Designed miniproteins, single chains, continued (4). Designs and how they scored, part 10

Each design is a single chain, and the fold is of that chain. pLDDT is the mean over its residues in the fold that is shown.

## One batch from the design tools (miniprotein)

Design m12341
Fold by ESMFold2-Fast:
Structure m12341 (fold): chain A 62 residues (1-62)
Amino acid sequence: SLEDEVMLGLGLMGLGVGKIIYGDDKEKLKEFIEETIERLRKEGASEEVLKEVEEAGKKLLE
């Protein structure tokens, strides 16, 4: 749905911002990723969107 596309885009953008700010601090980046996912969940993002953002976040921590 359009809402899922918007939520996914916001989540991925948030991960990108986190990488720029905290990229050299793995622990802070991990916390930022978890906060981004929790925010999307509270805003009503679908389970499918949350899974995609979580997988993208895991790749940033590798």
Scores: mean pLDDT 83

Design m12342
Fold by ESMFold2-Fast:
Structure m12342 (fold): chain A 75 residues (1-75)
Amino acid sequence: GKVVARVRVEPEARSEAAIKLATAAVEQGAEVRVEGEGDEITVTAESDDPEKVAEAIRKAAEETPGVRSVELEIE
């Protein structure tokens, strides 16, 4: 399955947030692609357990200063 996380961040926190969110997904065994522009990061993760990956991304976002919002979609 595929997880797409659209994350709003403070621009100065974008790189750190991208690393933390991508790492959370990779630790769940996902293949991850990250794109970031301005105040937005898009994390795309492919996994056999997309719900577990989505939960890991959500938790990482909650623990990351500078993250304003997260929208998660599972395909």
Scores: mean pLDDT 85

Design m12343
Fold by ESMFold2-Fast:
Structure m12343 (fold): chain A 97 residues (1-97)
Amino acid sequence: MKEELWKEIDQAIADILNALGKLAMERGDYDTAIEMYELAIKIDPNNADAYVNLGEAYLKKGEYEKAIEYFRKALEIDPSNERAKQLLKEAEEKLKK
């Protein structure tokens, strides 16, 4: 159906934005990475990887509470996401003294 085709296009665009965000992360540009991941979420709100990547960017910035929030949102979308589970534990450990 027409709506299914647009959904597939939105998923592809979100994947490209996730890839661009990862390039920004590799360059240490966490603010640009956050903007790319936020755009991915706006285009495809069910993109669990975008929430994981956004959480990782906040984790790298030392914003542990925000990182935890986004990893939890990723797990609400995809409870089997192993990366989100691992990074959530890391963020929780960083938050504990």
Scores: mean pLDDT 85

Design m12344
Fold by ESMFold2-Fast:
Parts: C-alpha cells; structure tokens; sequence
Structure m12344 (fold): chain A 72 residues (1-72)
C-alpha cells in the first residue's frame, strides 16, 4: 500500500492511510516501510484511524515522504 508521511510525533510515524484504505490493518500488526530509494524499516502499528495510521518505528522520515507499507 502506498502512503505519504503526514507527521512525526516522537517515536511515531503517521501516514495518510488507515482502515478505510486497508481494512485488515490492526493495532499490533508488524509492517515493513519502504521508501522510493529502496530503504527499508520495520514498524509496529499502534493506532489505526479511518484515514491515518500511527506506526512505532525508528524510521525518521520527513513529512511528504512517499512510502510503501506492507504487513509482515
């Protein structure tokens, strides 16, 4: 699923896709985050809203970054 980083809140990355776009995504799910340049990060979903998701990750990506998110 392609998404855009919309916020960074401490240890949380916030992306512009939620359960309206990916209804199988749930709190506690492990995800892989891939950037357009091929960098990969791991994360854990901590909150899923209708149109945004909060991911606990060490990925420090700026707002506006396009990412591919995959459940693992």
Amino acid sequence: MEATVVARVGKYLVVDRGYKDWPELREGDRVEITTADGRRFEGVVVSVNPDETYILTDADLPVGTKVEIRKV
Scores: mean pLDDT 84

Design m12345
Fold by ESMFold2-Fast:
Structure m12345 (fold): chain A 52 residues (1-52)
Amino acid sequence: EPLDRAVEALNAGRYEEAVRHAEEALKINPDDERARVLLRTAYAELGRPLPP
């Protein structure tokens, strides 16, 4: 599951992978609040602003 992969990547410090997997989770369920939170957290850890 992409959401589970995003969590694994985030916990491993692989923030760019966490972004990719969270984006995949949002393609499956655009209303997935957990995926949105993971995406925001990964961007914060990377020191990058959220895309528009």
Scores: mean pLDDT 77

Design m12346
Fold by ESMFold2-Fast:
Structure m12346 (fold): chain A 67 residues (1-67)
Amino acid sequence: NAEDYLKKGKELYKQGKFDEAIENYRKALALDPNNAEAYRGLAEVLRKQGKTSEAAVVENKAADLEA
């Protein structure tokens, strides 16, 4: 389920496996497109990779869902 992918993404992020973390966050979002926590996790990984513009777009989506 989406929560399992979200948890796996967080664990991969802690291990420094950023590409694999992104893949799992995207899988969580494929199952639950309104999961603000998954968007925030994705944005955090993207910032760690220096993908600041992509991270900003994803953060805006999370904020929109929490409004």
Scores: mean pLDDT 83

Design m12347
Fold by ESMFold2-Fast:
Parts: sequence; C-alpha cells; structure tokens
Structure m12347 (fold): chain A 70 residues (1-70)
Amino acid sequence: DEKAKKYIEEAKKLLEQARTLPPGSPEAVELLRKAMEFAAKAIGYAKDPELRKEAQSLLDEVRRLLAELE
C-alpha cells in the first residue's frame, strides 16, 4: 500500500495547487487532470479498502471540479 499512499498524497498536492490558481485557467485544468491520473493510480494500487475509498473520493472530487469548467 506504500504506492497507493504516495499517489493519494501527490493527487492531494496537485488538487491543492490547482485551487491556488484562477478557476478555469489552463494551468489549473492541467493540474486537475494530473490529480485525476494519480487518484486513479492510487485506486489501482490500493489493497486496503479505506485507502481505496479515500482515492475514490479524491477522484470523484477532481471529476466534479473538471465538470464545473464545462
């Protein structure tokens, strides 16, 4: 589960960075897309159900933010 924890941490950092940028900026969108990729990887590596839930919640949050930019 070390890899899953690392990917969750990276996804959270990217999401936090995206929030510091103007909403809808190309840079914010790029960071959100990367956060989505890391959250998906975390789900793939997570053997612990709680880590999987955390990664899934993070993925869902990033997807909602990207959808709001439509």
Scores: mean pLDDT 81

Design m12348
Fold by ESMFold2-Fast:
Structure m12348 (fold): chain A 65 residues (1-65)
Amino acid sequence: ALSDEQREELTELGNKALSVLSEEEAKELQKKILEILQEAVEKNWSAEELLKKIKEEIEKYIKKA
């Protein structure tokens, strides 16, 4: 499970993304996060690796906005 600190960090990034992304861009990002979650399950990733990949994808979308 994610730590409280990791959850807060993801919540802050998610809120920032929602403030700058359109509804359609937010849906595309959600789809990408689900793809990352599926890959994490298939490859048995650590929580740290999963968190890193999700953060990178959110930041990537924020930079495009």
Scores: mean pLDDT 77

Design m12349
Fold by ESMFold2-Fast:
Structure m12349 (fold): chain A 79 residues (1-79)
Amino acid sequence: NAQAELDRVIAAMEELSKAFKEAKTDEERVQKLIELAKSPDPELRAIAYALLTFYARSSKDPELRKLAEEGLKEIEERE
């Protein structure tokens, strides 16, 4: 069911894109990713978690790295 899988991924990417367009700062984008990573939508959770992990490991801004790391910890505590 490749089409249904693709449609779900596209929907998750559109939701992420909308959240990012609504964010005013990089800190707000990371906060939106934390919210999306708590979503009941598994595709949206996976994409948000991957992006949070990227910010935590790769961001040049230490405050963004810290915010992403704290967000990942909060998500892991909910498992």
Scores: mean pLDDT 78

Design m12350
Fold by ESMFold2-Fast:
Structure m12350 (fold): chain A 96 residues (1-96)
Amino acid sequence: SAEHRELIERLNELLKKAGLKEVVELPEDVLRKLMESSPLFVEQLEREVEIFEKYAEESDRRVLAYLYELLAEALEKQGLYEKAEEYREKARKLLE
């Protein structure tokens, strides 16, 4: 999707600003499968959210909201409903 592509591009830019050399290119279908099958992948997404939050600009609000929604979906699939709801609320507030 356009939102997924924008997320990956912007995340890589912010990782570079953070002094990290990691470039992540992950197809949406592969991302969704990893969210269902890997708690370690969910932990990695939470770390990516922390990096995004630290370096995000006002123009990043839609991309950050999309990242929050992806993380919320992943947490929900892991049975972490309270944490998922917190990220959904964060996404909602960004889109106001």
Scores: mean pLDDT 74

Design m12351
Fold by ESMFold2-Fast:
Structure m12351 (fold): chain A 82 residues (1-82)
Amino acid sequence: SKEEVEKILKELEKLEKEFEEAVKNKDLEKAEEILLKIIELEKKAYELHKEGKMSKEEMREIILRVASLTIKYLNLLLKEKL
């Protein structure tokens, strides 16, 4: 339903803000924890798409947003010594 899609997009926005804060603080462990939650949310979005409850355009938006965050995580991982 539209409500389920809106809930996913709202949760993604919240997690993106938490992720950007973790990256700003150079908190690699926290950034990784949040990224894993974002990946689980993307998986849930994909299940909704398979059920016909999420459009291809909505799924595309989520995929591109998650891909952008993954690149930011990789840049942090490569610059910071753990």
Scores: mean pLDDT 86

Design m12352
Fold by ESMFold2-Fast:
Structure m12352 (fold): chain A 146 residues (1-146)
Amino acid sequence: MAAREAEVKARFEEERPKMVEEIRKKLEEAGKLTEGVERALDSFLLSGRLDLIPLSELSGLSIADLERIIEAAADAIVRASRGQLPREVARSLAEIILLGKITGIDVRPILVETLRKLGVEDPEAVVDAGIEALEKAEAEVLAARK
């Protein structure tokens, strides 16, 4: 059997199609499922990583700024998970939080359910830590642009 970290990664890969379907449905209902957003989600479905080019175009932030925001949220998720989540999975979750922030859809329930299926003990606290860190990093990036 795989190591615990590899098992969490494999389980996340199994849950990823359901996450993408639920996110796509919310985006379509909100009128936010653009061709660029669909391409970003297709990349996420296949690799666990969003195509950041459409998000850069929608937000007006550079790829480097988006990467900085994502890294801050991913680090917060890893810390809040108390080592239950590998950084690669935390980064994937951070990218979905960013997508939700940029498009205005509520991704929190989808992320909480995903973490619950991954066996995370306090999924709400982990997601909330990621959201808080992302909003703080976004504010810092916007302030630095002057």
Scores: mean pLDDT 86

Design m12353
Fold by ESMFold2-Fast:
Order: structure tokens, then sequence, then C-alpha cells
Structure m12353 (fold): chain A 93 residues (1-93)
């Protein structure tokens, strides 16, 4: 559990960094499309890692609290990906 908690802490920290980068891009009148696509890729990679960790922890019958933290990470990643898609659509319009 201690190793799992540390891993989840690192995933949460990475998500916070990606959220800050998106906030910076959102404040720009004409954000860099390439940077948005790179951020999308990093969020998709993070979503994949969260899914793998969640699968492993379910097999190991980890505490429900850890699975709930991973569920919140997945929800937040999906929210950020939706915002990126909306920004890309606006820039391509």
Amino acid sequence: DEEAQRLIDRLEEKLKELEKELEKLEKQENPDLEKLKELRFELEELEGLVGIVKGVLKIEKAPEELLERLDKLEEKIRELLKKIDELIEKLEA
C-alpha cells in the first residue's frame, strides 16, 4: 500500500503540472496548436498509466480509498482532454 500511495501521489502531481500548462494555454488569445496536441498526448499517456495502476490494485485487492483516488484522476484527465478538444476545435474553425 505504501508503494501504491507513493505512485498515486506522483500521478496526481503529474496531473497538476499538465493542468497548469493547459491553464497557461487557455489564457492565450491564439494558443499554439502543436503545444495543445502535445499536452493531449501527455494526458492520454497519463490516463493509460492510471488505468494500468487501477487494474493492478484491483487484482491485489487494494483499499477502496486508493481506487477512489484513481477514479478521481481519471475523471479530471477526461475533463482536461475535453477542454483541449474544445480549444483545438476553436483554433481550427
Scores: mean pLDDT 86

Design m12354
Fold by ESMFold2-Fast:
Structure m12354 (fold): chain A 66 residues (1-66)
Amino acid sequence: SMLDEIAERISEETGLPRDAARLLAVMIMLGYSKEQIREHLEYNFGVKMTDEQFALAEEIVAEVSK
């Protein structure tokens, strides 16, 4: 699916686990703030999302969705 392709690309470009990348993609698409996304990724996956990782994910989501 498109979401699985986005998640795979985010995972490859950021180094985040695929499940974390998938949640990140979904939350960006739903309009969650960077801070809310950061908290959810840390809580669910124990990963600290960097500003660079967020920016890359946002670009990938925007590119594939439009």
Scores: mean pLDDT 87

Design m12355
Fold by ESMFold2-Fast:
Structure m12355 (fold): chain A 60 residues (1-60)
Amino acid sequence: MLSEEAKKLVEEARKATDPQEAARLLGKAIRVDPSGVAEFIRAGRLLVEGKTPEEAVKDI
């Protein structure tokens, strides 16, 4: 599915507690392996999708 570099970036994004940091890491993964990341998003839900900006704003 993902290249090794993109997998590392996605794994770091999953561990990130800050939605902005997770989005930045996912952006780098897309830059490294755009097609692989698209397949990964379709296969499941990524951390950034679970932490929508709207849900984050509701907590403040």
Scores: mean pLDDT 62

Design m12356
Fold by ESMFold2-Fast:
Structure m12356 (fold): chain A 64 residues (1-64)
Amino acid sequence: MSKEELWEEVDRALALMEVYLAIKYTPKEEREKVLQETAERIKKITGNDEIAEYALEFGKELLE
């Protein structure tokens, strides 16, 4: 595994953790809003739309 691949995998794992924590500690009625805001923050910080979309889809599954 290359260094670049490892960094992307770590960013992906951290993005999922951020979404999980944000949803878990937010009241049910605000979870959808917080999920969207968290995904946008991940996109801005990482500059990676794929990681942001992956985290958003993960969060949507948690809300089901």
Scores: mean pLDDT 81

Design m12358
Fold by ESMFold2-Fast:
Structure m12358 (fold): chain A 99 residues (1-99)
Amino acid sequence: HMEDFREAVSAGSLIANGEFKEAAERIEKLIDEGKYDAALFAVNVAIMLLEALRFAGEDVPEEVIESLKKARDSLRAGNADEARQYLKEAAEIGEKFKA
């Protein structure tokens, strides 16, 4: 649905803006609702935005991008619980770097 993909873009943008906890919660909600395509889209948007910021010279932790890539791979494999754990890891790393 279009609304699910708009929510996914919003979640990805929140990660790029340093709002890691809120973004992770929104993506986890999509997973909980069985909206794996929208959750995968959100993770891909987040990865693309963070890689673009890093390329532009922003100090983005590589570990956040790696955890998001692991969440992406888990979602592609249909492993929702593993994806949730990697999303939580990405959020925790991002928040520690920000603080």
Scores: mean pLDDT 80

Design m12359
Fold by ESMFold2-Fast:
Structure m12359 (fold): chain A 71 residues (1-71)
Amino acid sequence: SLLEEFRKRARELGVPEEAIDNAIKAVELAPTDPVKAAVYSTAAMLIAAMEGSPEVARGLLRLVDEAIEKI
């Protein structure tokens, strides 16, 4: 599925699992609740930056934007 491919790619980038879970919530909510999607996306980026690196967070942001554009 799109979300399982997202999860696999995020893990390959070294994204922490908590950040992946928040990012998936953001993608799922984007079409119906963009405000909640933005909150989960922000949490995912902060966790990825703090627990990983700015590069990991940037990679995750690109994956989230790509996934949202496909739904």
Scores: mean pLDDT 84

Design m12360
Fold by ESMFold2-Fast:
Structure m12360 (fold): chain A 62 residues (1-62)
Amino acid sequence: GPAEEEALERLVEHARGLGEEYKKHHPDAKVEVRVEGGRKVVLTAEDKERKLVLEADARELL
């Protein structure tokens, strides 16, 4: 419903902000934000030493 869509949109915006901040400190890192199943936001940051993955479910914000 609309509340779930708003929560997802805010979560995506927050994840993109975190990804941009990470990229400023790790310019060679590949940063990606994905939405899975219309509810889970996945932030991936990968450089030559490691891959970091952060996941959050929009329904947990409701």
Scores: mean pLDDT 78

Design m12361
Fold by ESMFold2-Fast:
Structure m12361 (fold): chain A 89 residues (1-89)
Amino acid sequence: SALEELAERAKAEARARGLSERAAELTGNLVRALGRALEAGIPGETALKVLYNALDERVARGQLSEEEARAIKEILERYLPELEELAKA
C-alpha cells in the first residue's frame, strides 16, 4: 500500500540519518500510526501532538535519545503533507 511505502521510506531516512535500527523501526511504525489517525479523521496537528508526547516519554524513560526523538519528529513533520493527501484519496 502507499502507506507502507511511506513508512519504509521514513524508516530508510531514519537509518540514513544514523539512527539505531530500533529508532528506525519506531519511525516506520509512527508513520503508519499517523497515517491511520488521519484516515480516521483525526487532525494532523492533534495526531502529531500525541506522537510527540509518546516520543518525549520514551526519552524520559531512557529508551530513546533526545537527538533520535528530534530526528523522528522532523521526519513525521516532513511526511505529514504526503500522508494528508493519501488520507483524502
Scores: mean pLDDT 89

Design m12362
Fold by ESMFold2-Fast:
Structure m12362 (fold): chain A 68 residues (1-68)
Amino acid sequence: SLHELQEELDERLAKAKTLEELEEIMREHLGRVLEELKKQGIELSPEEVALLEAIARQEARKLYEEKK
């Protein structure tokens, strides 16, 4: 479920130590969310996916700055 994916994300982000790790975690999480949505019959456009990827990258940088 999306809720379980969010809990897994929070745990992985808490353990990450580098910006590269945070960006990879956010990218993997987005992929899992998109896969879960597809299983529910929801397909996002390439433009929507690109927006979510941009948001994920921004959030990773924010978390890294707060953690450093």
Scores: mean pLDDT 80

Design m12363
Fold by ESMFold2-Fast:
Structure m12363 (fold): chain A 56 residues (1-56)
Amino acid sequence: SARRLALVRADVRQERPDASQAEIDAVTLDDYNEELARRLKEAVDEAIRRDEERRK
C-alpha cells in the first residue's frame, strides 16, 4: 500500500539524510519489495501450518 511505502521511504531518508532522491527511491523500493516477499512467505507458512494442524 502507499502508506507502507511512505513509511519505508521515511525510514530510509532518516538513515541517509544526505542521499539523493533517486538513491532514496531505489533503496525504498528494494526494502519494500523485500518486506512484501517476507510477508508472503509468512502467509504461506501459516497456511501450511494451519493445513497440517487440521490434518490428523
Scores: mean pLDDT 73

Design m12364
Fold by ESMFold2-Fast:
Structure m12364 (fold): chain A 65 residues (1-65)
Amino acid sequence: SLSREELEDEVILTLAIMEIAIAKRSNLSPEEKRRLIKEIGDRALKRVTSPELKEQLKKAVEEAL
């Protein structure tokens, strides 16, 4: 079972991945999509405490760009 802190990190990661997916499917310009994806990633990285989940988040952002 996940600890509360691990659960919170997983929620942050999952929401960030969903936000990135929605941003990629939007009708925003390529430049606005890149800015939004970077903003989503940066906000999530500041909140996630787990080094492993930070790495997963960084990869998700890089793959989306």
Scores: mean pLDDT 85

Design m12365
Fold by ESMFold2-Fast:
Structure m12365 (fold): chain A 99 residues (1-99)
Amino acid sequence: MVQSEEELEKEILEALALMQLELAKKYLEKDLADPSSHPEAIALAKRLVEQAKELAKHGNIELAIELLRLAIEIYEGLGVRDETLEEAKKLLEELEKEL
């Protein structure tokens, strides 16, 4: 019973991560050129970093790395630098060492 709940939580987390990946790709392709979308893109990037932490905690390292890469690309595309970008880069380096 407990294992079934943990398995369902992992599947939900993976599904949410895949949805965030598709949304992030959409922002990278069209929204980075629009200054009005920058706050939404930054908010998305921050959500990707938090979701990557949860995925890594649950052992889904590959998907966590993909979320971190997209978050970093959003920040770099916008030319924005904050603590979340630095945290994402550090976490990415740590997770890549586990592969």
Scores: mean pLDDT 74

Design m12366
Fold by ESMFold2-Fast:
Structure m12366 (fold): chain A 65 residues (1-65)
Amino acid sequence: STVAALAAVPLSAEELRALGEYYAKQGKLEEAARLYQQALELDPEDEEAREKLKELAEEAGLEVE
């Protein structure tokens, strides 16, 4: 399997989550959601990424400025 190739990727699940948070703050909620989903694909046990996705759903409804 190519799991060793993942070690060469500079973005970890934690970094993808951080990047998602950055995009959420920029108002790019769709891009942020995609990044959090990618973080969960790499680490399905990342509860913080799950909570961020939940918060994005609420923010998308509220932040429409």
Scores: mean pLDDT 68

Design m12367
Fold by ESMFold2-Fast:
Structure m12367 (fold): chain A 55 residues (1-55)
Amino acid sequence: RRLSDEEIATALFLHEYAGLSLAEVAKILGVSPGTVSRALRTRRELAEKQLEEES
């Protein structure tokens, strides 16, 4: 299933703070690792695009 904004924030927290792998985060959220990876990649791409526009 698709991750909500809150689930994406939780995934970032668990990955960054707890050092969990994408597979472990996916297990906690009840989604596939590909879903977590896709959501985090999309957020990073949006952040990079904003940085390029600001720079």
Scores: mean pLDDT 71

Design m12368
Fold by ESMFold2-Fast:
Structure m12368 (fold): chain A 95 residues (1-95)
Amino acid sequence: MSAEELIERIRELAKKAKEAIEKGDYEGAKKQVDEILELAKEAFRQGDLEAIETAIRALDEILKLAKEKGAPEELILYIEIQRGMVLIMRGVLKL
């Protein structure tokens, strides 16, 4: 997968996660977040810092919307944990 394809796929998943949150489909939102994390792990394996940064921005947008819409605390905490994991990946790649 090219860097551009990976970034585009992360953005598509972020859009789907936000649509799921707007509809109150929190299981759907969690599934999209899980897929973003898998793409972030792939980006980490490839040393693709741009894709990692895209995943962080995607999770930030999803988290902001989840908080604004009053999503369940369990979903908010889950997204924060996944975001923390991707931030660690970024930190390692910048060493």
Scores: mean pLDDT 88

Design m12369
Fold by ESMFold2-Fast:
Structure m12369 (fold): chain A 98 residues (1-98)
Amino acid sequence: EKLVEAAELAYQRLLGMKLKFTEDQARELLNAVKEALKLEYKGAPEEEIDRVYDRIAELLGVTALSPEDKRQILETVIEALKEVDPELYEKMLEEAKK
């Protein structure tokens, strides 16, 4: 439930609209964000990081993104997760470092 709330909060902040997420959609979004953090943490090539951002954008229903929009998406989802479920955020951050 908290994962769905975090996804919906992030969507509202990014697009100014309310959207209902399923638990599967929210989980996919969290997994994509965790993957992006892991790639950034280990200094992966920009091409790999961009593919993950494209997947996050697809999950949020956004089709045209600048590099600044991609960064804003990641930061907004992370902040929403931290506010709604700080324990899950800490666990995700810990797993991303591996």
Scores: mean pLDDT 70

Design m12370
Fold by ESMFold2-Fast:
Structure m12370 (fold): chain A 69 residues (1-69)
Amino acid sequence: GLNEEVIELLTEAGRAMRAGDYETAIALLEKARELTSGEQAEYLERAIEAVRAGDLETAERYVVAAVTT
């Protein structure tokens, strides 16, 4: 499971994505990725790529995958 700091960062990233603040969302996801390793870090990297592409649905799916791994 992810630690509380990572969950907080991902929650804030989700709010930034919904607000259209993609620069903040990417920064928060990158911080969360740095605090994780292995499969969780891989999912967060995919989420960052999806935000950069404007694919928020795919980004949300990868964040959920990271949390549920």
Scores: mean pLDDT 84

Design m12371
Fold by ESMFold2-Fast:
Structure m12371 (fold): chain A 72 residues (1-72)
Amino acid sequence: MEEALELLREAARLRRKAEEIRETDPERAEELFRRAAELVARAAELAATLPEEEQKELEERAEEALRELEEE
């Protein structure tokens, strides 16, 4: 779970940064969004190996991170 959470936190951070610079540096923003998507995909692969209870916790934490990103 720790590795998956770390990937999701990094992905959320990259997406937030991408949104901040989207108007000033759209090419960098696109690169950051792409990297974030790759991290989310890797986190999903790790989540598939976790017990059901840990998967639910990861989903809740991922939802929170995405919700915070959408507010910014």
Scores: mean pLDDT 75

Design m12373
Fold by ESMFold2-Fast:
Structure m12373 (fold): chain A 105 residues (1-105)
Amino acid sequence: MAGVRLGEAVAADGAAGASYSANLSETSSISVSLEELAPGHVRVTAVGETTDASPEEVARVSREATAAAVVAGRLLREQGLEVEMRATTRVKGEVVATAEGSSTA
């Protein structure tokens, strides 16, 4: 899965303030950013974007974004970091889903 590989890359090379991306298709992509909230405390934000509003593609993009966030978060925790995870899915620029690990503040 592209999201799993992207999550692994974020954890392996991850610099605070860096952004990583992968194209899933001509209409769909995922991006992951890593932000340092405090020393030893990071936030992983994955965003899946698609212009294909089909339920099947939205579900695929959401799964890929969630996989990227979960894999990156797990590997960063294994490195001794405290990790917050957020995955968001956008369809034609509109937020349609926010997956597990999302906090409101």
Scores: mean pLDDT 75

Design m12375
Fold by ESMFold2-Fast:
Structure m12375 (fold): chain A 120 residues (1-120)
Amino acid sequence: MEEEEREFKLFLFGEVVTIYARIKLNNLSEEDLEILKKLEPYRDYIIKLVKEKLPKVYEKLIELLKSEEKANTFFLLLVGRYLKYKNLDLTNINDINKAIDELSKFEEELLEALDLLETR
């Protein structure tokens, strides 16, 4: 359990760094575009839940990216990559809700990852 949690935290750190870099450089991958396409019907729902459950991470991303649209894209990609990592369905609202609930447990780790990107 501790080892699995450590591996998951490393996964989250890697995804935060990768997604942030791709958004900042305006260089989204084919996989990123497919994730955004699949999550498009749930965009407003996802962003509403993120603002409610991960408000500090959301505000920090707006500060770092200086764009609400880029912050929204970051969370759609993070949720989509989590769903793929867990072999869950990106078109299933129950799986999307579970992903956001799980990610909300790691708000402090997500903030720490973003702080490291700001200071380096």
Scores: mean pLDDT 85

Design m12376
Fold by ESMFold2-Fast:
Structure m12376 (fold): chain A 58 residues (1-58)
Amino acid sequence: DPLRERLLAAIGRLLALIGDLIEAEREGASEEELAALEKKLEEARKEVDRLAKELDAS
């Protein structure tokens, strides 16, 4: 199922971004750097939600 494969890939990207954010927080990154990562995280989360809804049709 191509939608399921894309959903799993999108989840993988989301998890990688969460890891990047945790590491940036640990390293004391600036608020600007954290905000940039949070924007990427929001985009990734929206893509996961979109693909999940397409797969479920709900």
Scores: mean pLDDT 82

